# Designed miniproteins, single chains, continued (4), part 9

Each design is a single chain, and the fold is of that chain. pLDDT is the mean over its residues in the fold that is shown.

## One batch from the design tools (miniprotein)

Design m12303
Fold by ESMFold2-Fast:
Structure m12303 (fold): chain A 75 residues (1-75)
Amino acid sequence: MEESVSTLTPEEAARAITAGALERARALGNPELLAEIERLAAELAERLAKTKSKQERVELVTETVEKILELLSQA
């Protein structure tokens, strides 16, 4: 997991991935999945607003993305 390039801030990355996941949940017609993704996005936004560490912000985004992808893989 060694990379030096980043195209988005942690906040922007979280926003983009959440938007894509919500679009997919809507396409699947699954309101429970949609609600869960929205909940994860809201929690991430709250945590990012309180987090000053770049490392911690990256970890929060990664954790949330992994959870969203797991939900989509089971849908």
Scores: mean pLDDT 75

Design m12304
Fold by ESMFold2-Fast:
Structure m12304 (fold): chain A 58 residues (1-58)
Amino acid sequence: GDAAEAERARAAARAAGEAGGASPDVIQKGLDMAERGARAGDARAAERGAVLAASGTA
């Protein structure tokens, strides 16, 4: 995967989650999932984690 894109997505997801009032626990869980996806080279899994962090819902 693109490490720079993954990092940018995580930063954006965190900011969006905070702005949207998502709980810190859900944001952290989403970021953890995004990190695992990035490590595996799985851009789709990284995106799913970022979306969870940004939206606060699963």
Scores: mean pLDDT 71

Design m12305
Fold by ESMFold2-Fast:
Structure m12305 (fold): chain A 80 residues (1-80)
Amino acid sequence: AEAWNNLGLVLENLGQLEEAAEAYKEAIRLKPDFAEAWYNLGLVLEKLGELENAAEAYKEALRLKPDFAEARDELERVLA
């Protein structure tokens, strides 16, 4: 799971946003309780303009880790 999340981070840094999203989805498939992968998926979906899907990813990250300040802050920003 972490290897796919790390691949997603590398792809995102290279501007390969669609490929980054797929890597994060694979991390989530292997570990559905991976709050960081849900958060990273939200960030890349937001960059792709998929705001509704980004909000859902941030909500799931926050559900899994209620103290995840970064996920809360991004969710509040997207819903404003």
Scores: mean pLDDT 84

Design m12306
Fold by ESMFold2-Fast:
Structure m12306 (fold): chain A 71 residues (1-71)
Amino acid sequence: MVGRRVRVVSGLGDLVGKEFTIIHEGENGVHAIGGVADGKVYVLVVQEDPNGEIELEDLETGEIRRYKLLF
C-alpha cells in the first residue's frame, strides 16, 4: 500500500476532499499518510478502527475504510 493515494472522505475537518500518499504501512492497521494541503505539509498517523471518525478512500480501488487519528 505504500505509494497509494487516498482521499479524505470525512473526519479531518478542512482536510476533507484532500489527497494524501501512504508513506508508511505498519502493523495493526497503522498507516502514515503524507501530503500538502492548503500550502502546508501534513504527516498524519492513522490506525484502522471500525468505530473511527476518519474515512479514507483508496483512489485505485474506491474502497473506503475507517480510521482513528494517532498523531
Scores: mean pLDDT 82

Design m12307
Fold by ESMFold2-Fast:
Structure m12307 (fold): chain A 100 residues (1-100)
Amino acid sequence: MVLTPEQVEQIERGKEVRELLARLRELIRAGDLAGAKELIRREALRLGAEESTVDAALYKGDSQALKKIAELGGGVIATLMSAFSLGTPEQVLAVLDELS
């Protein structure tokens, strides 16, 4: 099957999101909340978010910071950051289940 470069890019992005969600779930279930937060932080930085914006979103649940990350195409990332800033490990796992 001959796929266009754009179609291949969409498939690869879908795989990356799936792998991110699976890795976050493993870290949370292992009790490694710091590792889970670091993974989500790195993904937001990779999208082009500034460190100050990522820290405000992830550690303070700042609504303007979350909006900026979502606008960069990180809607899933912003949702997870909100859950990590405000939620228990059980609440973060529930959000991961909704996104999976």
Scores: mean pLDDT 76

Design m12308
Fold by ESMFold2-Fast:
Structure m12308 (fold): chain A 84 residues (1-84)
Amino acid sequence: MEGEKKKKEAIEKIQKAIEAAKEGDLEKAIEYAKEAMELVEKSGLPLSVQFEVRLLLLLAIEAAKEGDLEKAIEYLQEALKTLE
């Protein structure tokens, strides 16, 4: 089903964003988080879930832009938990 596939792809992108952030690769972490956000929007998940995950991903992107990789990782992990 299309929604389940998009959800799985979003989870994979969030995991890659966490890995990139842990490696200090700010650019890749932001890129993967943005890709995950697009996948969540196209997932057909309940609007409440889409809102929460997209908010957490936006907070992760902003933290990463500020160089706060610890907060970026925390927000990405919370987004991942919300999708599980």
Scores: mean pLDDT 82

Design m12309
Fold by ESMFold2-Fast:
Structure m12309 (fold): chain A 59 residues (1-59)
Amino acid sequence: MKELIEKVYEEVKKKGFPDSVAIAAAVHAYRLLKQGVPEDEAFERALKLAEEIAKKMGL
């Protein structure tokens, strides 16, 4: 669980997005894992959320 959350945060940071977006994606991944979503699916959905937030912010 912690390792996946860290990977989401680092991957969003590597894309050049703000820490606020990286944190939002990491929190989303955590919530998905708590709901029983598989790690690979939680990772992909969290990254998609980061891209959607970034797009709305004009990034």
Scores: mean pLDDT 82

Design m12310
Fold by ESMFold2-Fast:
Structure m12310 (fold): chain A 57 residues (1-57)
Amino acid sequence: MAHLEAAREAALAGDLPAAIAHLREAGLELESPAEEWTVEQLLALVDGLETAAALAA
């Protein structure tokens, strides 16, 4: 998913609002504000979703 890759890139750049916006575009219903997330937590979420997608293929 292009949105998951964009979310990872935004998280790595420290742009938490952009990372969350890309995750929402990917279909995740994240209602927590960006301030409640760390870069590490967002990267772990993206990695988990990408791994789950790869295993489902």
Scores: mean pLDDT 73

Design m12311
Fold by ESMFold2-Fast:
Structure m12311 (fold): chain A 93 residues (1-93)
Amino acid sequence: GEYEELKERLRELLERARAAPASDDRDVILELIGMTLRVIGLLIDAERKGAEKAVEILRIGLETLMASLRRGDLETGREALRLAEEAYRKFAS
């Protein structure tokens, strides 16, 4: 689906970021990509389970993480991941 395609594009971005010279900016990008991939995985699994409430919350979390990745906003990204994992646990587990 659409999220599987996004997951593959982000994996390619992750490999390119890892190949770049080490820097604080690189480390922030690597963490944000990893967190975004995690939320996509949770979203795919929640959709497979038919957990509609989890899907709704996880989509918002994904949008927040994608915005955080564009801005290099690690703290907003970390909070979005925390809320996404909590929503998955409550509504998709």
Scores: mean pLDDT 87

Design m12312
Fold by ESMFold2-Fast:
Structure m12312 (fold): chain A 77 residues (1-77)
Amino acid sequence: MAAELTPLQGAVLQTLYLAGRPLSVAEIAERLGVSPAAVSKALRELEARGLVRRERKGRTTLYSLSPAGRALLEEAL
């Protein structure tokens, strides 16, 4: 099957793709209308799969698409 992602995981990847820049958990949560806890869980699962990158900038953690995450979205869209 073409869809390997949960709906929330797909929405998180699409949000990062459309933003074209690193986003915080709070920014993704605000854009999707979901809790920061739900976004954090989805991001951990996506990071474990190599689909997102996590970067710490001072007190803020930022997330961006990996090349693999971008390729998966481009195949799904």
Scores: mean pLDDT 80

Design m12313
Fold by ESMFold2-Fast:
Structure m12313 (fold): chain A 105 residues (1-105)
Amino acid sequence: DAKKLFEEGLELASKGKVEEALKKFEEAIELDPNYAEAYYNLGLLLRSLGKDEEAIEYFKKAIELDPNYAKAYYLLGGLLKNLEKLEEAKEYFEKAKELDPNFKE
């Protein structure tokens, strides 16, 4: 059950068990390759480990699966800004604000 694996991953992440959480999210994606939330949370954990390029790929996959995923657009914009890709970052921040005004700068 992909949802159960995802929920176990969230609990492990909340306890700081990053490697175990990553494995659970990867297992959830293997069972359900369209699980946008699992891709998003993989991106969050990879970002916390400083694996910014890998995190970007997972956030882009989350957006591909759910084009209304405002949080994924916002975090992708933030990572791109940190990599000095300012034009691309601006586009993702604008999309995040369009989808959810709470992301207003």
Scores: mean pLDDT 86

Design m12314
Fold by ESMFold2-Fast:
Structure m12314 (fold): chain A 62 residues (1-62)
Amino acid sequence: GPDREKILKLIGEILRIIGDIIELEKELKKTTDPEKKKEIEEEIKKLEEELDKLLAELRSQP
């Protein structure tokens, strides 16, 4: 049914964001410039907030 397609799409978006966070954390470890570190940390925080919203939506599904 349409609910299954919506759930699979949510899972796909969650996995994409997790992958993006992992790549940014790798970049953060390689970065020595304090300003660039701050920018990467702010981007990770935004992605973590988006992930929390998607996880909440997934938990609300039947």
Scores: mean pLDDT 85

Design m12315
Fold by ESMFold2-Fast:
Structure m12315 (fold): chain A 59 residues (1-59)
Amino acid sequence: DMKTLQQELQALLDQLAGDEEARQAVLDAMFAKMSADHTITKESLEAGIEEARRRLAAL
């Protein structure tokens, strides 16, 4: 559900605590992957989180 996805995203961001540059890069990549729609859907959030994980794995 949406709450689980939000908790998952927060856990990924917490992993980058103290590294603002890496955190910003992950967030930028996530937002670039998400739909340009003004409404965040479960599908767009899932795609964004997957991109965030991919970027973290590349660090």
Scores: mean pLDDT 70

Design m12316
Fold by ESMFold2-Fast:
Structure m12316 (fold): chain A 85 residues (1-85)
Amino acid sequence: SDLLELGKLMGAALVLERGVSAETAAKALQSAGIPVSAEEIRKTAEELKDLSPDEISEKLTEIAQKIGGEKALEISESVNSYLSE
């Protein structure tokens, strides 16, 4: 599903760009209603590790447009809230 695809890409970006563990990223995304696993995030991060941050951002923009900007923003805010102190 598009939501699961977004979750995998967001989780991978958190791992690669922010140094968040795949386990923590999975929990943050699950709290936002996306049933992504740490294994799926780890696999996606491995697939994306050779891409630039701009290329990862482009992929996130494409999937976010497909699910709708408001829904993507809601998910992003929920994930950031889970990860924030």
Scores: mean pLDDT 84

Design m12317
Fold by ESMFold2-Fast:
Structure m12317 (fold): chain A 92 residues (1-92)
Amino acid sequence: MAEEFRKELEEIVKDPNVPEEKRQVAIDLLAIDRAAPMVRERLKQLEKEKGPELKSGELARAIGQIWADAFDEARAQLEKEYEEIVKKEKEN
């Protein structure tokens, strides 16, 4: 993700005047960015263990599951982190 775009999304999440729907979209996009390196590492591990034996359909399902798990983990982390940031911003 471009650094300028990431900072814009972070500002949206921190802004107490932003609608919740827009805040949730920003968190989703940030979660995708955070999940990407997790997916890369998990895919390298999968290739190392089963790469030459994976058929296209099996690989597609494995990639989908890795993305789903990584996104869910990243989104949960970001939601918790930004909830705390928003609380502090509202207090100041």
Scores: mean pLDDT 76

Design m12318
Fold by ESMFold2-Fast:
Structure m12318 (fold): chain A 69 residues (1-69)
Amino acid sequence: KLIEAANKAGEIVRLWKAGASLEDVVEKIKKYAPNASDEEIERVVEAMKAGRPVEAANLIYDIIKKDLE
């Protein structure tokens, strides 16, 4: 469901903002979306490093939503 993907993406972004490492963020994405490609995860990491939380959230949402299908 779209709500599940949105909640999981929001959880990951909040975790990062609370001081979690990028490694912890990547592990959480892989746990929720085990079929996510390394390229997709790399785009999230780059958005986070660039200080673009909205872009990062949207990328995580799309990754999790795709994996739930």
Scores: mean pLDDT 81

Design m12319
Fold by ESMFold2-Fast:
Structure m12319 (fold): chain A 79 residues (1-79)
Amino acid sequence: MKKEELRKKADELEDKGMKAYLSGNIDEAVKYFIEAAKYYLEAGDYERALTAAQMALQLDPNNEEARKIYEEAKKKLEE
């Protein structure tokens, strides 16, 4: 995927995550936020990847996958 298409896909997944959260589907919301964070990370949009991973961690604080993405994005922002 091109960087712009990856970011667009991430935006769509983040929107789906928000809709799942508002509908009370917390597990589904966490999955969408993690997938959004992965696409943002691939796109090089480290700030948005960090934010999406933080959203997943707010809903599931012990989620290892979300924490890993959070740490990767944070490291990239320190460069």
Scores: mean pLDDT 86

Design m12320
Fold by ESMFold2-Fast:
Structure m12320 (fold): chain A 72 residues (1-72)
Amino acid sequence: SSEIEKLKEEAKKVSEELLRALLRRDRETAQRHIERLKEIAKQLEKLGAFEEAKKLLSQAESAERAMDEIVA
């Protein structure tokens, strides 16, 4: 559906912004993008796009682990 396509496009953009935030060690910005990826994954799951939702949740989990390694 067009809704799934829009969510996938947004997820790609958010993923790129998340990577940039992690590279800059910007924990606050990275956390906001991780939360948005989880929200998109929930919406995809509700639309039946379970594989895409699983991929985004896995990415969010990996980013959370990477963020935990960033010291103040």
Scores: mean pLDDT 85

Design m12321
Fold by ESMFold2-Fast:
Structure m12321 (fold): chain A 66 residues (1-66)
Amino acid sequence: SSMIQELKEKIEKELEEHERELVRKYLAGEISPEQAREETRRFLEELIEKARKLGLPEIVEFLESL
């Protein structure tokens, strides 16, 4: 549905923003590569949990495929 597609696009933008912020922090010496990987994993896990609670299996599958 268009709503699910719009939600996927919004999630993709949030993921891009998150990655850009992690790259900025890494280049500034604020985080290690290991910390950046941990922050990304935690961010994805939180999105998956929210999608599960909302009953959106297509979004869960989308996030798990990343």
Scores: mean pLDDT 85

Design m12322
Fold by ESMFold2-Fast:
Structure m12322 (fold): chain A 71 residues (1-71)
Amino acid sequence: ADAIRREAEELLKEAEDVLRQHVEEGNIEGARLAAEAIRLARKAIEEADSNPELAKELVERARELLEEARR
């Protein structure tokens, strides 16, 4: 639980930085992907203690979206 929560928190920070960069550059598509990654990372933090398996899946999905946002 603690490891998944920490991972989700780190991913949230990365996604927030990517969102900021895309907003500054006017990249609407990249900003949308980063915003979705933020939403999933926040949900993963919420679910980390009650449903660790779902939290892990949410972290994985958020990473995939963040990779797409970094294109």
Scores: mean pLDDT 84

Design m12323
Fold by ESMFold2-Fast:
Structure m12323 (fold): chain A 64 residues (1-64)
Amino acid sequence: GKHYIAKLNKSVEQPIFISQPGLLLLIEGDKVYIAAKELNLEQVNEALSKYGLSLASEPKEVEL
């Protein structure tokens, strides 16, 4: 899988961890760290919207 970082529309007070088949999200402050087998922006946006969050930037692939 690949790793991505994106900025959120607002900051969260505490870290949020979301685990779904093929997708891991770690939300920390105003950032989301994404680990995905294949990046699906619709799945990411749906997961974030449950917490009143949205992407403020396009996810950028990061090398580890």
Scores: mean pLDDT 85

Design m12324
Fold by ESMFold2-Fast:
Structure m12324 (fold): chain A 76 residues (1-76)
Amino acid sequence: IAEELSRVPQEGIERLAADIKKLSVQPLSDAQAQEIAQELAALYVQQRGRLSSQELHLLLLRRAREKIAEAHAQAA
């Protein structure tokens, strides 16, 4: 558990990048997905003590959608 938690940031970022690609209607590059995942990981660390698990999940999902839309606008 403690050892797993020390690796959670890296594994979490990779998992978030995969989930971000799945949320995207159009394909995202690996670099774009990883960049968004890193921003979400930072937000998670900042907010995890302040919000309930449900509120945190909704906040992260909303931010992910906003960042995906921003990446697509830049790619268009």
Scores: mean pLDDT 68

Design m12325
Fold by ESMFold2-Fast:
Structure m12325 (fold): chain A 78 residues (1-78)
Amino acid sequence: MKEKILEESEISLLQIERAVTIEAYKKGKISKEEAIERLEEIKKRLEELYKKSKHPEVKEEAQALIEEIEEEIEKIKA
């Protein structure tokens, strides 16, 4: 149970990092390249959590966020 709580907390922190990255990009505070690099790093951390986690709920949340980040990266690239 403690492991699941820590994993859910990590997903929450990664969601915040994603939101901060997107907002910084929209406000012109970071470059397109920097925004993509930050989102790719967040995605990598979520993929590692997905592979490591034994909890279906955590895996489902991680996968959903990975898909959202992939869509955001493609939108920034366009």
Scores: mean pLDDT 85

Design m12326
Fold by ESMFold2-Fast:
Structure m12326 (fold): chain A 61 residues (1-61)
Amino acid sequence: MMTMEELIEEMLKAIEAGDMEKYKELVEYAKKNLSEEELKELDRRILSHILENNIEVPQIP
């Protein structure tokens, strides 16, 4: 079981590595295990990191 902080780190690692399968698994884990407030915080932190590092968010066709 992951803490919020561990989940954020793992999601960022997956994005940076281009591991979209891992990223999807972590998103599903977050949706099932985090509260609404924790999900908002997770989303905010991930978006902040993406904006700071100009990371492309993969689009699913």
Scores: mean pLDDT 73

Design m12327
Fold by ESMFold2-Fast:
Structure m12327 (fold): chain A 111 residues (1-111)
Amino acid sequence: AEAVALLDRASALFGAGRYAEAREVLGAVPATPEVAEELLRFGGELARLAAAGTPLEELLERARRKAEELGLPEEHIEKLLEQVRRGLLAAVTAEDELILATLDEASARAV
């Protein structure tokens, strides 16, 4: 759970309204490959469901179940859900850029 520690740090900054610092923390620290891939896939899945018109409440329920699967304490689950909620709102305006970045990474890895 090195990625859990990173998520907790970013969530604390995000909850304090320090969004730029939260982004820097996530961008500056390398995640373990397995957790990074898992989080990227899950984020992509939520973004696709949001684009398909899935209600926010259902997306948050999926995120809660994922956090429970990862064995996160309830305090961390609440922080994760808040981060997911705000991330989905941001994705509405930056969805194309996020999807293109994900596809560029996949093509660079010869997927």
Scores: mean pLDDT 56

Design m12328
Fold by ESMFold2-Fast:
Structure m12328 (fold): chain A 105 residues (1-105)
Amino acid sequence: MKEAEELLKKGEEYYKEGKLEEAKELYEKALELYLKLGDLEGMAKALENLGRVYLEQGKYEKAAEYFRKAAELYKLLGDEEAAKRAEEAAEYALKGDAEKAKEIL
């Protein structure tokens, strides 16, 4: 779990620097590691961060797909508030409203 958390942290640093491809690679590695560990919360966070990368790239349908996957995992975890935020972010992404999608998350 610590290794996957470190990958998410490094990915977030690259994301803030606008290094979207590097952020994406780190988030994909974190997702794979959380999947192997069965960590649904970690998987949801990694999927949400991948959605943010696609959103910044203007790939709105792809962003919505990842936000919806994160919402499904949050529902399995019983985190209704996080699930609702991820679903709303997906809806705003599909409307092309990247700023509102980022605001919700």
Scores: mean pLDDT 87

Design m12329
Fold by ESMFold2-Fast:
Structure m12329 (fold): chain A 97 residues (1-97)
Amino acid sequence: MREEYLEKAREAVRARDPERALEYLEKAGYELVGEEELAPGHRVYTFRNVEDGEELALLVTADGSVMLGRVERVDGEEAMVVTATSAEQDAAAARAA
């Protein structure tokens, strides 16, 4: 059941539907444990599974791109391994006008 909802969350991410992705993550047993704004309109949501403590991150950008990944630790540093994305190319081209 958990894996079924996780796959539905990944499909919602690819469809640029962060609200639907959040609903499926909640149904998969993930709770929101952190929310940070990295830049105006660029927000990361951190989730933790209530049963096994697995951590996921959902990144939503101002241009509507959505990414979902696992939070992994390598040599004491925290890294995000992307498992689903709506973006084909992550090029931050800020239009200033």
Scores: mean pLDDT 71

Design m12330
Fold by ESMFold2-Fast:
Structure m12330 (fold): chain A 62 residues (1-62)
Amino acid sequence: SSALEGEILAALGRMYVALGKMSEDPEEAAELYRKAAELYRRAAELGLEEAGELAEEAERLA
């Protein structure tokens, strides 16, 4: 279902944010944050409105 898919995408986004914070390379961290933002945007499109705010936060970290 779209709702479950959105929740999975948001969980993956959180994992990418965690990896970005653990990265010692700022360029690698930026790529991980951009990936997280994309996953959160997809989750928001599937109905998780809260993921839109998470995407904006991840975009600011990149």
Scores: mean pLDDT 86

Design m12331
Fold by ESMFold2-Fast:
Structure m12331 (fold): chain A 55 residues (1-55)
Amino acid sequence: SMDDMQAQVQQLRSDFLKQATDAYNSSKSIDEFQSQMQKLIDDYRKRVDEVRAQS
């Protein structure tokens, strides 16, 4: 349902923000942080698309 899809997307967003915060705190350089953020953004977009495709 639409509500289930929205709940899953909200959970993915929450998980992304937590992972982004962890990356910021653990990264030793700006370059490392940017590399980790690009991977997290790409993964987040893919997972959101998968959730939307299943509905």
Scores: mean pLDDT 83

Design m12332
Fold by ESMFold2-Fast:
Structure m12332 (fold): chain A 66 residues (1-66)
Amino acid sequence: MAERAEELAKKGKEQGYQIGVEDAKKRNLPEEEIKKLADEYAKQGEAVGKNVPAGLEHARAIAAAL
């Protein structure tokens, strides 16, 4: 079902963006760098979401906790 893959891609993109923003803020980066890092994380999150089942979302959450 293509709809499910698109939903996971969108969710991955949104979560990647948020993680990127938080990471950049923790590193005290300027706003321009925050946007750049957030966009890169969003792009990676979208790519991951397109190619993996919902189970990897759980694995990603575990990895992020490390």
Scores: mean pLDDT 71

Design m12333
Fold by ESMFold2-Fast:
Structure m12333 (fold): chain A 106 residues (1-106)
Amino acid sequence: ALSPAERRALVVAGLARAYAAAQDVADTLPPERRAEVLSRVAALLGRVGAAMMAGVDAGLSLEEIRARALAIFDEALAAETDPATRAAIEAGRAALEAYFDEAIAA
């Protein structure tokens, strides 16, 4: 149903929502910690975004693209030892999952 361009736009929107959710968590932190946490989240979302865009290019379904994103989040969460960074990543994951669930249901 969706064109490749529409799927790319959906990936961009989902990543923006994930970053906004992570910012809401990071905004509770002192400025130095906020910058550190958001830098780590941005690096993770870069990897998530690259994998999702590769999925669009490969002609994958929205369900498969979502699964790729969530797998990268879950790998990052398994390795993350900083509680504040974990909370920001968990918020980003939940926001991206909810956004794609809405898109898939539509």
Scores: mean pLDDT 91

Design m12334
Fold by ESMFold2-Fast:
Structure m12334 (fold): chain A 62 residues (1-62)
Amino acid sequence: MPLPSDDYLRAVLAVMAGAAYLSAGDYEGAAKAYREAAELFAKAGEEELAAEARRLAEEAAA
């Protein structure tokens, strides 16, 4: 099992933060958290997860 990168772990935490913001009705906070997650997943080489996080950010901002 490969050791998760620091960027990958930070991206997962950002996704969790985004979900928490959505539950609280803070759509701006959610969009920002998901954008951060997308950048961190891209740095970790996780292009599919980065694309999904960008989609979540766009949906939260809409």
Scores: mean pLDDT 81

Design m12335
Fold by ESMFold2-Fast:
Structure m12335 (fold): chain A 61 residues (1-61)
Amino acid sequence: APTPEQLDEDVRLALAEIGLAIATKYDDVETAIEWVRKLGEKLGLSEEDIERFVEAVRERA
């Protein structure tokens, strides 16, 4: 069975992929970034982790 730490990492990766998919579909990176921030906060991610994934979304978009 996966560890809690592995599940947390998988959730963070899934969040980044969902953010990229939204940015691509709607051609609106800033709206996707705001959505990723709000969802990350609801999932209990740290502000540092949220910002790291926001940067990854911006770099790939």
Scores: mean pLDDT 70

Design m12336
Fold by ESMFold2-Fast:
Structure m12336 (fold): chain A 62 residues (1-62)
Amino acid sequence: SEEEEARLKVLRALQAHPEGLTIDELAERTGLSKETVRRILAEMEAAGAVVRGPDGRYRLAP
């Protein structure tokens, strides 16, 4: 599904950048809208898969 493909794109970008990525950087790298990226990140954060740093950068949870 498009939703699964979008989630996989975000996951792969975060895996490639352990230093963390902003919503803007994720949108640019994945080709997704910022709105879609925010939604996916919120879902992943709620699931404990992603953490947001003080600089607004997201990374995969350890």
Scores: mean pLDDT 86

Design m12337
Fold by ESMFold2-Fast:
Structure m12337 (fold): chain A 77 residues (1-77)
Amino acid sequence: SPLDEELERIRRELLAAGVPEDLVDGIVELLRWLSTQSREDQAAVVEDLLAVLRKMPSLTPEQVETIERLLREFLES
């Protein structure tokens, strides 16, 4: 499906950026669930997730920027 292709692309880009596999799996599952929610709920959940990720000492700023870009692209699709 188009959703499965987009989620697999997101997974590959996050792994290529060095994001830990467990976090990548969690993000992909969140996005799959999020695709069933209202646009308002999608935006709110993404902003909450990004606020948490920006505070994680295990992620580089470049990794956070990659996650933010991919999450925002997902919301626009």
Scores: mean pLDDT 86

Design m12338
Fold by ESMFold2-Fast:
Structure m12338 (fold): chain A 61 residues (1-61)
Amino acid sequence: LEEGVTLGLAHMYVGLANIMRSKGKLKEAAELLREAARIAEEVDPELAEEYRERAEEVEAE
């Protein structure tokens, strides 16, 4: 699979997480960020780590 497609999918999950967070659905937002991290891990491990950190921050709210 193309790397661009994989990163695009990860970005989609981040977008959904931002929407869920704005609605106060913090657990759902954190889960979406973890999925984005899992998807990004194969292509960009540094970006995946950033997404995992964001998920922990959201869940701690």
Scores: mean pLDDT 79

Design m12339
Fold by ESMFold2-Fast:
Structure m12339 (fold): chain A 60 residues (1-60)
Amino acid sequence: AEELLQKGNEALKAGNYDEAIEWYRKAYELGNQEAKINLAFAYAKKGKFDEAERIAREVA
C-alpha cells in the first residue's frame, strides 16, 4: 500500500503529474487515506484547482 504512495511522490517530484495522479489514485483505492491529500496536490500541480479543492474537502 505505502509503496504506491512513494511511487506517486517520486513522480510528483520529477514533474510527472499524470503519473503521480495514477499512483496516488491506486494507493487511495487500496485504502491509503494519505494518498487522497497527495492526489489533491497532484491535481493542483497540473492546474486543476477545482478537482484539487473537491478532493481536499472530501478528506476533511
Scores: mean pLDDT 76

